# Ledger of designs, part 25: designed miniproteins, single chains, continued (3)

Each design is a single chain, and the fold is of that chain. pLDDT is the mean over its residues in the fold that is shown.

## One batch from the design tools (miniprotein)

Design m8898
Fold by ESMFold2-Fast:
Structure m8898 (fold): chain A 57 residues (1-57)
Amino acid sequence: IEEEAREKEALYKAGKMSKVEALQFQIELAKSLGLSLSVSEEEAEKRLAEVAEAEAK
């Protein structure tokens, strides 16, 4: 998980990962580590949907 997190972060910094993919990964990582999100899970999913819709345009 930690090694994957570093690789994903490197891909995001290099601009090789989409904003939606980066956000999904952050949510899944926080969930697997048992960390509380700064926003509710529903609010995070709503934000993800908005970004996905914006990217589709």
Scores: mean pLDDT 63

Design m8899
Fold by ESMFold2-Fast:
Structure m8899 (fold): chain A 66 residues (1-66)
Amino acid sequence: SLEEKLLELARRVGEGLREAGRLLSGHEARVTVEYVPGDKVTVTAESPGFTLTLTHAESDVLASLA
């Protein structure tokens, strides 16, 4: 399903942000994926003194996957 593809994409983006956070902060990053069906998806990577957040409208992500 497109929802499964969106969640897989969000997971891969989260892995990239986790690695970026680790390299930039020198500490392991904690990744959180928040998906609000019909609205948006947010991926956050947090390390001490460092936070990366990416938010996209669900419609924009689904259009890219279709």
Scores: mean pLDDT 81

Design m8900
Fold by ESMFold2-Fast:
Structure m8900 (fold): chain A 75 residues (1-75)
Amino acid sequence: MENLEKAREAYKQGNYKEAIDYLIEALKEDPSNLEAWRLLLEIVKDNPEYKDEIIKRVEEVLPEHQALIDELKKI
């Protein structure tokens, strides 16, 4: 998936904000993309300042995925 590949490249370069933007787009295209969810969780664990922004954006685009949202909130 193009957005997931772009997210991985941004993450590799330390561009976390850009990686988050691409991950949200990847999840809009495929909410079952476990790789996108895993990378998003890793970003939150390593950069807790992004936690509230990520949770808000995920709730806005994927409100039906409560189990994964709850996993983000536990970090």
Scores: mean pLDDT 77

Design m8901
Fold by ESMFold2-Fast:
Structure m8901 (fold): chain A 62 residues (1-62)
Amino acid sequence: SVEEVREALLTGDAGFQYLLIRLLAKYDPEALRQLRELLEELAANSPSPRVRAEARKALGTL
């Protein structure tokens, strides 16, 4: 569910967050649309430059 995905993004490490964002952008963009605010937060404030870049890229595809 979208709520399980949200929790996974909030609690996962940077590598997991990066891969999950990529997979959702490719296979489930609807879930990413519902998580748009979280993607904006990750794009702005994630301590991982890689996660910030992937979140920005995903936002550009919504």
Scores: mean pLDDT 85

Design m8902
Fold by ESMFold2-Fast:
Structure m8902 (fold): chain A 60 residues (1-60)
Amino acid sequence: GVAAATAFLSRVGGVSEAVAREAAELYVQGRDEEAARLVSKHTGVSLEQARRALAVALEL
């Protein structure tokens, strides 16, 4: 769920809790490109790596 995804992204993905929560919400709503771009912008990782992290987080 979003709470578990937020915790994972904040802890492992290197984003703040606020950014992680926003990205997880966007991804759940099917706005995955916006979610990945937000994570990429705040961490410096590629869009592909950001999408992968979001997919893993939302499997939790």
Scores: mean pLDDT 77

Design m8903
Fold by ESMFold2-Fast:
Structure m8903 (fold): chain A 84 residues (1-84)
Amino acid sequence: AAEAHIQAALRHLERALAAARAGDLEAAREHVLEAVLHLAQALPAVPATREALEHAGRALEALEAGGDPVPHIEAAIAAARAAL
């Protein structure tokens, strides 16, 4: 169900946030990627999931560019919670 995918994405985003704050950027990236996969599965049934997916994508771009993924992960969490 779409709600189960949003809940799974939230668990991964929360783990990504903890990893990023601890400086474990590899773990942060892996968890954001898992969140993106779950959000993409929910998107057709819950269009509001698009905002969370966009923020998660920005977090990945920040990780690749050597920027700060934290504000983007936080925004993705807020958007995913709002989609529930």
Scores: mean pLDDT 91

Design m8904
Fold by ESMFold2-Fast:
Structure m8904 (fold): chain A 67 residues (1-67)
Amino acid sequence: SELEKEILYALAVMAASLGDVDTALRIADELVKLGYKEEAIDVYELAAQRSTGEGAEKARKKLEELK
């Protein structure tokens, strides 16, 4: 549902803002499974920008798969 999408997106953005990149990536994966590709891409891009090392690499790989 639209409400489900908005809640998941908000939670993912909050997780990324708190430095919880793993949680943000996990929620983005759920957004993909639910068909919310654009919102998932936004979260992966945010995670890639705000993390280093393995977290950023995982986010970049997800972006390549979706774009």
Scores: mean pLDDT 81

Design m8905
Fold by ESMFold2-Fast:
Structure m8905 (fold): chain A 62 residues (1-62)
Amino acid sequence: SYEELVEKLKELIKKLGLEEVLKQLEEESNSEAVRMLRELSLDKYGTSSLETVKELAEELYK
């Protein structure tokens, strides 16, 4: 479910740290966090642009 995906992703970002996740996004890493963020961004906003996915990561880290 969407809620389960969001909760798992929040925990993963907290474990890795926001700076590491943002670095993985800029480096186009195929990490679990990056793949989940892109999937969630597409579902929520209809786009997986770097700018939108970074915004989503920052919002989820709060």
Scores: mean pLDDT 83

Design m8906
Fold by ESMFold2-Fast:
Structure m8906 (fold): chain A 71 residues (1-71)
Amino acid sequence: SREEEARRTIEVAKQLIENAKKYLEKGDKQKAATYIVAASIALTAAEMLGADPEEIEELRKEINEVAKKFE
Protein backbone atom coordinates (compact mmCIF):
# COMPACT_ATOMS: atom_id res chain seq x y z
CA SER A 1 0.00 0.00 0.00
CA ARG A 2 1.02 3.66 -0.34
CA GLU A 3 1.04 3.86 3.48
CA GLU A 4 3.60 1.03 3.67
CA GLU A 5 5.66 2.68 0.89
CA ALA A 6 5.56 5.98 2.83
CA ARG A 7 6.78 4.27 6.04
CA ARG A 8 9.61 2.49 4.19
CA THR A 9 10.61 5.75 2.46
CA ILE A 10 10.71 7.53 5.85
CA GLU A 11 13.04 4.80 7.15
CA VAL A 12 15.30 5.31 4.10
CA ALA A 13 15.35 9.09 4.76
CA LYS A 14 16.34 8.45 8.41
CA GLN A 15 19.19 6.14 7.35
CA LEU A 16 20.45 8.72 4.84
CA ILE A 17 20.42 11.45 7.53
CA GLU A 18 22.40 9.20 9.91
CA ASN A 19 24.96 8.48 7.16
CA ALA A 20 25.29 12.24 6.52
CA LYS A 21 26.00 12.82 10.24
CA LYS A 22 28.63 10.05 10.31
CA TYR A 23 30.48 11.48 7.30
CA LEU A 24 30.39 14.97 8.84
CA GLU A 25 31.98 13.54 12.02
CA LYS A 26 34.73 12.03 9.82
CA GLY A 27 35.27 15.40 8.08
CA ASP A 28 34.00 14.12 4.71
CA LYS A 29 31.76 17.07 3.82
CA GLN A 30 31.35 15.96 0.18
CA LYS A 31 29.88 12.54 1.09
CA ALA A 32 27.81 14.11 3.88
CA ALA A 33 26.34 16.59 1.36
CA THR A 34 25.50 13.73 -1.03
CA TYR A 35 23.63 11.88 1.72
CA ILE A 36 21.73 14.98 2.90
CA VAL A 37 20.58 15.73 -0.69
CA ALA A 38 19.45 12.08 -1.03
CA ALA A 39 17.62 12.36 2.33
CA SER A 40 15.79 15.50 1.14
CA ILE A 41 14.67 13.69 -2.05
CA ALA A 42 13.50 10.65 -0.04
CA LEU A 43 11.61 12.90 2.40
CA THR A 44 9.83 14.68 -0.49
CA ALA A 45 8.85 11.27 -1.92
CA ALA A 46 7.51 10.19 1.51
CA GLU A 47 5.47 13.41 1.72
CA MET A 48 3.98 12.71 -1.75
CA LEU A 49 3.12 9.17 -0.57
CA GLY A 50 1.15 10.59 2.39
CA ALA A 51 3.62 10.12 5.25
CA ASP A 52 2.82 11.67 8.66
CA PRO A 53 3.22 15.49 8.35
CA GLU A 54 4.64 15.78 11.90
CA GLU A 55 7.33 13.18 11.21
CA ILE A 56 8.16 14.92 7.89
CA GLU A 57 8.51 18.26 9.73
CA GLU A 58 10.83 16.69 12.36
CA LEU A 59 13.06 15.07 9.72
CA ARG A 60 13.11 18.26 7.61
CA LYS A 61 14.33 20.20 10.68
CA GLU A 62 17.02 17.54 11.24
CA ILE A 63 18.17 17.84 7.60
CA ASN A 64 18.40 21.65 8.00
CA GLU A 65 20.44 21.29 11.22
CA VAL A 66 22.89 18.97 9.45
CA ALA A 67 23.06 21.31 6.42
CA LYS A 68 24.08 24.25 8.67
CA LYS A 69 27.24 22.30 9.63
CA PHE A 70 28.57 22.64 6.04
CA GLU A 71 29.28 26.36 6.79
Scores: mean pLDDT 86

Design m8907
Fold by ESMFold2-Fast:
Structure m8907 (fold): chain A 55 residues (1-55)
Amino acid sequence: GELEELRAQLARALGLPEDASVEEIERALVRKVILGEATPEELELGRQLGRLLRS
Protein backbone atom coordinates (compact mmCIF):
# COMPACT_ATOMS: atom_id res chain seq x y z
CA GLY A 1 0.00 0.00 0.00
CA GLU A 2 0.89 3.66 0.17
CA LEU A 3 2.62 3.31 3.54
CA GLU A 4 4.93 0.57 2.22
CA GLU A 5 5.77 2.69 -0.85
CA LEU A 6 6.59 5.78 1.24
CA ARG A 7 8.67 3.68 3.66
CA ALA A 8 10.68 2.25 0.74
CA GLN A 9 11.17 5.70 -0.84
CA LEU A 10 12.41 7.18 2.46
CA ALA A 11 14.72 4.21 3.05
CA ARG A 12 16.32 4.75 -0.37
CA ALA A 13 16.59 8.53 0.14
CA LEU A 14 18.26 8.03 3.55
CA GLY A 15 20.68 5.38 2.20
CA LEU A 16 19.11 2.61 4.29
CA PRO A 17 18.30 -0.94 3.11
CA GLU A 18 14.90 -1.23 1.40
CA ASP A 19 13.78 -3.58 4.20
CA ALA A 20 14.56 -0.98 6.91
CA SER A 21 11.81 -0.73 9.52
CA VAL A 22 9.70 2.39 10.03
CA GLU A 23 11.48 2.86 13.38
CA GLU A 24 14.92 2.76 11.71
CA ILE A 25 13.77 5.25 9.07
CA GLU A 26 12.34 7.61 11.71
CA ARG A 27 15.56 7.48 13.76
CA ALA A 28 17.73 8.17 10.70
CA LEU A 29 15.52 11.09 9.61
CA VAL A 30 15.45 12.57 13.15
CA ARG A 31 19.27 12.40 13.31
CA LYS A 32 19.54 14.25 9.98
CA VAL A 33 17.05 16.90 11.14
CA ILE A 34 18.99 17.46 14.40
CA LEU A 35 22.24 17.81 12.39
CA GLY A 36 20.59 20.21 9.92
CA GLU A 37 21.35 17.81 7.03
CA ALA A 38 17.83 16.70 6.03
CA THR A 39 16.80 17.54 2.45
CA PRO A 40 13.41 19.10 1.61
CA GLU A 41 12.49 15.82 -0.13
CA GLU A 42 13.31 13.75 2.99
CA LEU A 43 11.29 16.13 5.18
CA GLU A 44 8.25 15.98 2.86
CA LEU A 45 8.34 12.17 2.61
CA GLY A 46 8.72 11.98 6.40
CA ARG A 47 5.66 14.21 6.90
CA GLN A 48 3.62 12.01 4.53
CA LEU A 49 4.72 8.79 6.25
CA GLY A 50 3.97 10.25 9.69
CA ARG A 51 0.51 11.35 8.52
CA LEU A 52 -0.30 7.84 7.27
CA LEU A 53 0.96 6.25 10.52
CA ARG A 54 -1.35 8.54 12.57
CA SER A 55 -4.39 8.01 10.34
Scores: mean pLDDT 79

Design m8908
Fold by ESMFold2-Fast:
Parts: sequence; structure tokens; C-alpha cells
Structure m8908 (fold): chain A 63 residues (1-63)
Amino acid sequence: TEEEKRERELVLRLIALKLRIIGLEIELERAEKLGDEEEVKKIKEEIEKLKKEVKELEEELAK
């Protein structure tokens, strides 16, 4: 059904976003070990933006 197609699309998008967040968390750990405060701030801001997108998709899936 159209509903099943939509849910599948949203699930795949959610998985892709979560994988990207994991990648950024690895980069964040590297930046923290190097003491690069500017890079740490930049990566944290990007992670927060992606987490908002995840929340929106999770709310859409809950409907």
C-alpha cells in the first residue's frame, strides 16, 4: 500500500541519518582528543541539527 511505501521510505531515511550521526560522533571524539575547541563546537552543532531531523522523522513514524 501507499502507507507501507511511505513508512519504508521514512525508516530508510532515519537509518541514514543515524549512521551520519555515528560518523560525526567519531569525528567529535578525534577533535576532543586533539583539543580542537573550534572543530568540537562545529561538530556538536551539526550533530544537534541531525538529531532534530531524527526526532521529526520519529514523530512522523509514530502517526
Scores: mean pLDDT 85

Design m8909
Fold by ESMFold2-Fast:
Structure m8909 (fold): chain A 63 residues (1-63)
Amino acid sequence: MKAIAKKDFYDPSAPLASFKKGDEMELLGHSSERPDLDLAKNLKTGNIGIVPVDALSAAGPAV
């Protein structure tokens, strides 16, 4: 499922997984052990990281 970043995000443990508001993300999975986190791929950089659920919108500009 595609999502749009709602805000800038930086992960100090995985700096390559950082993204900016408006970046297109692909939702790869929902973290069952951390319900506030999702596993997502940044389509702009190709990096995969764990991101806060509240930082992503479920709707992308392309359907």
Scores: mean pLDDT 69

Design m8910
Fold by ESMFold2-Fast:
Structure m8910 (fold): chain A 67 residues (1-67)
Amino acid sequence: GEAEELLEEIRENPEKRFELGLKLLTEVLGWPEQAARGLLELAIPPGKELKDVDVEKFVEALRTLVE
């Protein structure tokens, strides 16, 4: 489904994980944009580079929300 395609795209393009996660939460799961942005901003702490974030853990967390 669309959620699985977005999760795969995050794995292939980790630098896009914020925009792809936002699309998954808002367009697929129907979350309000402000709530989705807030969750994703907390998942990527200030001062951390995107390369410092565990991509597999991020994808698994999003998959848990797709239930």
Scores: mean pLDDT 73

Design m8911
Fold by ESMFold2-Fast:
Formats: C-alpha cells, sequence, structure tokens
Structure m8911 (fold): chain A 100 residues (1-100)
C-alpha cells in the first residue's frame, strides 16, 4: 500500500540523514531509488515527499538518483519535489509569522 511505502521511505530518509558523508548519502540514495522505482512511479513520488519532510538535502539526492536511473520518472519526481518544497516553505513562513 502507499502508506507502507511512505513509512518505509521515512525510515530510509532517517538512515540517510545519519550518514556522515554526502558521498555515502548519494550512493545510498541510488540504492533506495532503484528499490522505489521497482515498486512504481507512485512509490517514487511518495518516497520523495517523505524524504523532503525529513531533509531537503537527502530528498535532492533521491531525485537526482531517480533522474540518473530513469529520466522519465525522474522528471515527475523533480516536479513532485518542487511542489512539496513550495508547500513546506509556505507552512514554514506561516509558522514564522505566528511565532514572530
Amino acid sequence: SLEEVIELARKAADALVKMKSPELGRQAAESVARYFIRLGEEAVIAAVKAFLEKSPEVAEYLVQAVRDIDPEVGEKAEKAYKSAKEEMDRIRQLLQELLE
């Protein structure tokens, strides 16, 4: 199910965030990207959004890895990333205004 994909993606993002090296993070993101591509386009999009909630940096690694493996799915992943990031930035600005 999509909910199971999201939960797995959040767990994967947590693991990538804990990596001490950006190089190792990018390599791990490639393995993760291959796994979610195998599950399908909807799984990739859900994983990108879940990664972005944890860290924009590891989400960018995932998007780039998907683009390198499957450019068509990667284009859709990048659009999903940009849309979700814009929504997060709007929420962050609203919270900042409420907190002064």
Scores: mean pLDDT 84

Design m8912
Fold by ESMFold2-Fast:
Structure m8912 (fold): chain A 96 residues (1-96)
Amino acid sequence: GSSLKEIDESTIEVAREVARALGKLPEIELLVVFPDYETGEVLIVGKAKPGVDPETLRKKIEEAIKSLGLKPEDYEIEVGEDGSFTVTLKNVKKKK
């Protein structure tokens, strides 16, 4: 049997909107979006430009996500000391 979980298309669409918002930030060098069918979540993984402070990066990511109307329970943000980051989206549905 398949161990893969289904991901709602609306969750993938929200992830694309988050990626667009993050991609406008001058602090971000690159990012990728991929659905994780083992967890049923969508991950946005990226890297900040050299010299960006991790705490500043976290605040900019949080501001961008909040501007899209997501609630704190709908996502997780992890930022590494090297400027790597991961945004995990948990079963978020597109708001009308």
Scores: mean pLDDT 77

Design m8913
Fold by ESMFold2-Fast:
Structure m8913 (fold): chain A 70 residues (1-70)
Amino acid sequence: RKLTEEEVARIRQRLASELSRIQTEGDKEVKKAEELAKKDPSKRPLISEAVARHVGRLLRAIGDALDEAM
């Protein structure tokens, strides 16, 4: 089950692209939640929810890449 260097490079490139995409989407969601919370303090939990969702997506992407690499 040892991958070639080319397969490892492909997995790394895919993971890097996914992490970049998740980071961009997460930043947008957090910024939107912050804007909503600034207008309505009762919506402040949306910031924590957006952060938790972002962390969950990152962990999933890393886990998927790790499964493919092993």
Scores: mean pLDDT 79

Design m8914
Fold by ESMFold2-Fast:
Structure m8914 (fold): chain A 106 residues (1-106)
Amino acid sequence: MTVTQPASVTAKVGEKVELKATATGGKISDVQWYQQKPGEEPKLVIENVMTRAEGVSERFSGSVSGNVATLTIEKAELEDQATYFAKVTTSGGTVTGAGTQLTVEE
């Protein structure tokens, strides 16, 4: 099983951002998304594919279509700049992707 994420994504403030993770090795049964800023521990933002963690902005949502998990950020803000990791579970086990670095520009 593998999970592939793009290395980097750049967005402008106010744009909709979609961060994708593509899994192999079976049907996706669960997805967690983590936000990590430099020097900090990863913070859970989405669990159970689409459930927003407590205190996380309503601009964040999660979905799955086929073998692709998507984290959506409506109206990106400068504070959303971080590395986002997808932890994906299939019948082949659980794998965390290498992360996507999101850059947000004015």
Scores: mean pLDDT 88

Design m8915
Fold by ESMFold2-Fast:
Structure m8915 (fold): chain A 109 residues (1-109)
Amino acid sequence: GEEARRAGEEGKRLGKEGLELGKKAKDDEGAKKAGELAALGGGLASLGGELALKSGDKEGGEAAKEGGELAMKGGVAAAKAATTAEGAAAGVAGALAGIGGEINGERAL
C-alpha cells in the first residue's frame, strides 16, 4: 500500500545518507551520526515490511522487516560504539547498516 511505499522510500533515503556519512567518517561524531541515520533507515524499512505483510506480500514483507530490524540494531550499536575507542570501527558498522537500510527500503517498495 501507499504507507509501505512511503516507509520504504524514507528508509532508502536515510540508509543511503547513513552509508555516505559512514564512508566519510574520520571521527567519532561522524561515525555516531552515520549509525543514527542507518538505525532510522532500518526502522522505517522494517515498518514498510510490516505494511507489505498486511497487504499480502509475505515474502517481500518478511525480508524487508527482518533486514530492516537487523540494520536498525546494527546502526544503534554503531552509534553507541562511536563514543568509545572503537569510533573508526563504528563508522564501518554504520556504513554497513546504512547499506542494509537502503536495500530493505527498496524491498519495501
Scores: mean pLDDT 63

Design m8916
Fold by ESMFold2-Fast:
Structure m8916 (fold): chain A 76 residues (1-76)
Amino acid sequence: TEAAREEARRAVEEARELLEKAKEIMDKETAERFEAAIEGAERALADPSISTEELLALRKEMEELKKEIEEILKKA
């Protein structure tokens, strides 16, 4: 459980770092969508009752979001 939480937390932190790098080269709507997703993940991580299954799903969602941001950076 703690390992899953740490992995999810790391994925959220990495997604935020990528968004900060990319925010000035992406359109407003995309930046707002990514920001909302990361903020939602941060709130979910703050919930002490979050399940291991939810942590795994959150990590997967953040890794997919990171891929989307990386593709935007690659195409810029």
Scores: mean pLDDT 82

Design m8917
Fold by ESMFold2-Fast:
Structure m8917 (fold): chain A 62 residues (1-62)
Amino acid sequence: YKVSSAAEVLDLLEAGKISLEEALKLLKELGATPGQIEAARLMVEENLTADEAERRLLREVH
């Protein structure tokens, strides 16, 4: 997949169009933040949407 942002990668992961392994590879290529990488992991581990994973990380930091 040709992606230009971490948000696009997370959307593809949420839609089940890519695996966690492929999502992590694409996020690293885009220079994603540690938080964006953790969001991808939470989406698979906890079966969360991208929005839910971002909200979880915001709550855990605060």
Scores: mean pLDDT 75

Design m8918
Fold by ESMFold2-Fast:
Structure m8918 (fold): chain A 59 residues (1-59)
Amino acid sequence: GEIEELEKELLELIEKLKEKDPVTGMVAEHEFKRMKEEGKLTKENLEKMIKGIKEALKK
């Protein structure tokens, strides 16, 4: 579904971020896991994290 597609995109971006900046990438991965455990993996939250990581990768 749409949530599963966004989750996949986010995880791919987190891996790219970990390659460029391992500390920031690890923090993003931990925030994703926390949101998942708290049931907060909404479309809005996933899109916000995706946008933030894409901006970080443009540095």
Scores: mean pLDDT 83

Design m8919
Fold by ESMFold2-Fast:
Order: C-alpha cells, then sequence, then structure tokens
Structure m8919 (fold): chain A 60 residues (1-60)
C-alpha cells in the first residue's frame, strides 16, 4: 500500500517483516530489498519503492 507522503524507508522493513513472518524471505526477495535500501540511501525514493514492491512480489 502506498503512503500519502513518502515511505520507501518504511516499506523496506515492512516487506522484510512480512516475508520473515510468512517464511518467504527468498534470495530473490532479499536481493530486491538490498537494492531498495541502496536506492533509498542515494535519495532515489521512487526507485527504492519500486524495488521494495518487487521484493514483496518475490516474497508472495
Amino acid sequence: MEFEVRSAADLIPFVRALAEERGTLTPEAERWLQRASELAAKGDFPGAADAAVRAYEAAT
């Protein structure tokens, strides 16, 4: 779910927590979560959000 303002940094730990709870934290999901974190660190929040969504898809 998209937050009103911006929350790529919040979305990343949310997806990780969901995948951990469901036992679906695959290497694929982990790779996308790492990329999302890297993009957020350099200020590319739209790219970070997209990568986090990709991680969610890989975990579900």
Scores: mean pLDDT 73

Design m8920
Fold by ESMFold2-Fast:
Structure m8920 (fold): chain A 85 residues (1-85)
Amino acid sequence: PTPEEWRREAEEALRAGLGTAQNAIDYAKKGDLEKASIYSVAAMLLFATAIYLYEKAGDAEGAERARQTYRDVLAQVDKAIEEAK
């Protein structure tokens, strides 16, 4: 794969991670803590994949943005799950 292909895949993984994290928050707000937890773990894997792919692309700035997004979004998911308990 080229650096451009790795970056494209990283952007797709980041988008998927954001959508999956939103699903986790939505399930937590509905009181479905089992699904919230499953989607939270799925979002973590997608964010980790995005970071890895940005690093493979040589895109240090993209990797740093993805790490910051991972931290911020997972904190929101964790808060939603804790508030639903």
Scores: mean pLDDT 87

Design m8921
Fold by ESMFold2-Fast:
Structure m8921 (fold): chain A 76 residues (1-76)
Amino acid sequence: EAREAVRRFAEGAAEAIRKKDEVAYTLYSIGIFLAAQDLPPEEAARVRELMKEFDDAVNKGDYEKAIEAAERLAEV
């Protein structure tokens, strides 16, 4: 189920950030992106918004904010 897949990948991304595992959180973010393709449009739009926040935070080195975005992704 697409929503369950987004949740699992988002939880994995948050944990990977806590462990500073750049390969793992990149792969989990790809998993979220792919799973979101199968969500209803309104849920997919929310996932894309949160993924943008996650990516922006990671690129700025704001890992606390990146974890917050991943945790919100898990609540979709």
Scores: mean pLDDT 81

Design m8922
Fold by ESMFold2-Fast:
Parts: C-alpha cells; sequence; structure tokens
Structure m8922 (fold): chain A 74 residues (1-74)
C-alpha cells in the first residue's frame, strides 16, 4: 500500500511536468488498482491507451484499453 501511494505521487509529478505522458498514466492506473480504486485505475488506463494510440503505439494502446475494461468487470 505504501509503495502504491509512492507511485501515485511519482506519477502525479510526471503528469504535472507532461500531462501527455502515457507511461505516467499507466503507472497511475497500476497504482490505483493496487489501492483498490478500480474506477480511477480504469480511467487512468484509458487515458494511457488514448495517448499511446495518438503516438502510434497501437500495441500498448490495445493493452491499456483491455486492462481498463477488465478493471470495470471485476
Amino acid sequence: MEEAIKKVKEAEKELEKDPNNPQAWKTLGDAYEKLGDLEKAAEAWRKSGLLYFKQGNYKEAMEAFKKAHELEVK
């Protein structure tokens, strides 16, 4: 739990510097999942997927969107 909280803070700092960083959104989604906040985790994973898609990283985008969907059906 402490590790997940630390990752949230680190990802938030990266997003403050660059809000279009898909890796930071992915880190935030993973951290929220570990904290049990599945709704926020799914939102962060969707944001990561959208940004990867815009960058042409379709494989990472698809993985992020699948992860967001899985979190909503758990």
Scores: mean pLDDT 82

Design m8923
Fold by ESMFold2-Fast:
Structure m8923 (fold): chain A 87 residues (1-87)
Amino acid sequence: SLAEKRLATAEAFYALDPNNAIAYAQMGEAYLELGDFEKALESYKKALDIYPNNKRAIDGLQKLVEEAEKAGRTDIAEEARAYLDKV
């Protein structure tokens, strides 16, 4: 699947540089596609910790808010919004 390919690519980038913000943003995107909202949030937060203006992570967090709300995960949606408000 596309999500599995994204994870494999991100893991390869992480193996080269564990502080690669792009790798964490890609992990977030893959986890979000897999419906793993907690890991998606963690990955996007890590990407923004490394690079605060990472557009992929910001866009991903916005999408995570919408998808988490649709799934009834208001806890994740609220944490994602709080993190976006700090950027």
Scores: mean pLDDT 81

Design m8924
Fold by ESMFold2-Fast:
Structure m8924 (fold): chain A 69 residues (1-69)
Amino acid sequence: KETKTLIKVKTFDRVLSPEEIAQVREELKKELEDEAKKLGYKVTDIRSAVLQDPEKNRTYVVVVATVEK
């Protein structure tokens, strides 16, 4: 099988609440699933990570998908 990794990162110039993080994670997961489907891949694994820097008022939300065809 062809295996590939798809990554989406979204950056915010603010610290996000847990509810906002959950919403952004769902949005990015859906975007990756839609992208994989358009490319003819099947999503086999999805993972997410969040990095917050309160000093710099910055949040990074990362979603990683493993896809196969």
Scores: mean pLDDT 82

Design m8925
Fold by ESMFold2-Fast:
Structure m8925 (fold): chain A 96 residues (1-96)
Amino acid sequence: VKVTITPASATVPVGGSVTLTATVTGDGEYDLLIMLQRPGESTPRGLGIGVGQTLTVTLENLTPEDTGTYYAAAFAPGGPISKPVAVSAGTTVTVV
């Protein structure tokens, strides 16, 4: 199982928007989650969850607090969020 998140990086103005798309490659269905890992926080924040091979989340009216590394994770259907089967490379979003 492979998970990707696009774009690989984004720089957006305060009040701007960005669309994050997670894609899983593999047979069957997966639960997909997009998360924000903020500097200094121990627990990632969940932003969207979906079933299938693609999950799209649009972030609007961005603030500097939305700056961080965004990840996508794939789970077995109904599997626990603490045990992903695959995690994407991080995408960096900078709000300036």
Scores: mean pLDDT 78

Design m8926
Fold by ESMFold2-Fast:
Structure m8926 (fold): chain A 94 residues (1-94)
Amino acid sequence: SGYEELVKAAEEGAPLSELAEMLRKLGLEKLAELVERFEEALRRGDLEAIEEALEEIRKAMKEELQKDGSEELVKAFKALYELLLRRVEEVKAA
């Protein structure tokens, strides 16, 4: 399923642009847009914009889990969010 592919891509540290495209294919278009905004903020090193995008992603994930509480979706969002947090730490360490 697309969720299993998303888990693998996130765990392997795939580019955020690839993850956003995978999210769109899964019908998670709003979340894909937010991940793209997060990537742009990371590229600029804009910590305030990074934190704002991450909070919007967290809220969007919560909304989607209320519609589809499947274990597959929970696992996919956990893997994706963990990668996003790792990218934030990499920017803060630079």
Scores: mean pLDDT 87

Design m8927
Fold by ESMFold2-Fast:
Structure m8927 (fold): chain A 59 residues (1-59)
Amino acid sequence: GEVLRLVGVRELEELLAQVTDPALRAEIERLIAEARTTHDPARLTELSRRAMELLAQDR
């Protein structure tokens, strides 16, 4: 529930701090905004996975 949402948002915020590409940064900010409004745990997992894929591209 709420704990999983807060943990997911925190992880996305930490990933945002590691991103130097402005386009990737904007996309991760969008994912964080969506994670704050979603009540679907499957969607929250997908948003986290998407953010990790974007971080891998920044490498």
Scores: mean pLDDT 72

Design m8928
Fold by ESMFold2-Fast:
Structure m8928 (fold): chain A 74 residues (1-74)
Amino acid sequence: SLAEAERLAAEGARLLGEAREAAAAGDYERAAALAREARRLALEAARLAGASEEEIAALQAQFDALLAELEAKA
């Protein structure tokens, strides 16, 4: 449902915010863990909202790039 997609997207955005705060504090391990959970929620929200395969792939690529950066600094 749209309401469920919006809820998951909001939770994912909150976790991304927490991941940025953790990274700013130098806690890259925690930042990566939060970013992985944010990715899971964002992808689930996109699927529920009826996002295209291309949109989902682009979102996955963006999260994978962020995670690679965070893990390299851990």
Scores: mean pLDDT 87

Design m8929
Fold by ESMFold2-Fast:
Structure m8929 (fold): chain A 97 residues (1-97)
Amino acid sequence: AAAKQAQIAELRAAGPPLTAELEAAFARLSEEEREELFRIAAELEERLKAGVPLEELAEELRRRAEEARREGREELARALELLAEILRRLAELKKLA
């Protein structure tokens, strides 16, 4: 349907800007924060392989971002928020086909 195709196009159009923002946020991270982000990414990959839904993983990343922000780790919080949004959009795309 035209509505479904428009929604897929909108989600796809948001992809490149979000990945560019994530790359920019990653470049602002300290080496310690990058190592932590890689550990989080590895944990998420294993949980995805175990069948955990993308929506659940996105919500976990959002909670981790809020915790990082409370600790004053603003750049790490930004990277985690962007990654959560990417996963959420991927979940919507998968649901649409």
Scores: mean pLDDT 75

Design m8930
Fold by ESMFold2-Fast:
Structure m8930 (fold): chain A 74 residues (1-74)
Amino acid sequence: SAAVDAILALAEEAIAALRAGDHRRAEQLFVQIYSRIAHHGLEADPAIQAALRRLAAEAERAGDTRLATAARSA
């Protein structure tokens, strides 16, 4: 699915932003991820759920507890 692929690409971009210390960009990318998940009804997609768990773990490692909590709740 093009929609799934786009969301996975945004998740990789958000992880790269966290690794670069750009928490603001990671949060902006998460808003786009969340909006696309809701728009396409992809909340139960296993690849997206795996990407959100990975994003949450990377956010927690980076010290962005707010983003980690948001990604776990998505």
Scores: mean pLDDT 89

Design m8931
Fold by ESMFold2-Fast:
Structure m8931 (fold): chain A 55 residues (1-55)
Amino acid sequence: SHMEELKRGLEVIETALRMSKGSGKEDVERLIEEAFSTLSPEVAEELRKIYEEKV
């Protein structure tokens, strides 16, 4: 469960980072927010830190 949530969240972040180079910032932020809202708080926090490091 935890690993599956982490994998799903990482795929969304990777997609969002690719989109952020050529797409609207609002679309990227919406995808991340929606994904984090469906994940456990612990997993969402880990993914948020990963995203912040790459931005």
Scores: mean pLDDT 74

Design m8932
Fold by ESMFold2-Fast:
Structure m8932 (fold): chain A 51 residues (1-51)
Amino acid sequence: SLLDIGKRLADNLLAQGFSKEETAELVERGLRSLGASDEVIEEAVAYALSK
C-alpha cells in the first residue's frame, strides 16, 4: 500500500539523518511520482511520521 511504502521510505530517510521536514517533502515527492492523489499523500506522510 502507499501508506506502507511511505512509512518504509520515511524510516530509511530518518535513519540516514534527514530531518522530519526533509523526510516529509521527499516522501510526498516519491508518492506523487507513483500517481498518488494529494489526499492520499497527506495521509501517508502523516502516517509515516507518526510514532
Scores: mean pLDDT 83

Design m8933
Fold by ESMFold2-Fast:
Structure m8933 (fold): chain A 75 residues (1-75)
Amino acid sequence: SAAEEEARRKAERVVKLLEEEIKNSDRKTIQASLPSSSPLVQNYLINYFTDEEKYKEEKEKLFEALFEAYLAKLG
């Protein structure tokens, strides 16, 4: 549906922007920002530097959570 397409695009955009922020930031800067982030985003950011397999799992989990949240707002 059109709502599913829009929700998917929005979720993908947010995940991509977070990946770009990680690539342009050092670990210390990201750690300093963690207290202001949601637990889901915190797990995603921490695992980027510590565990490639967990990073992939948390990235998929973040995408699914964002997709469902956007879909709920559009449906």
Scores: mean pLDDT 70

Design m8934
Fold by ESMFold2-Fast:
Structure m8934 (fold): chain A 59 residues (1-59)
Amino acid sequence: TPEELKARVETEYGSPVEWVAREVIGVPPSLARRFYRDEDFETGDEDEVKKRIKERYLK
């Protein structure tokens, strides 16, 4: 579920923004925050969340 994915990410990385910074796009958390949207987690699919964020970063 979206809640389970978000909880796992928060447990392992401290926050969704830190996960995006370290595992998704490889940038500092201050920059990663600009590309993070809480709505992305509504899919509950980690690969889909990563895809949405990467596409946003590359545009």
Scores: mean pLDDT 77

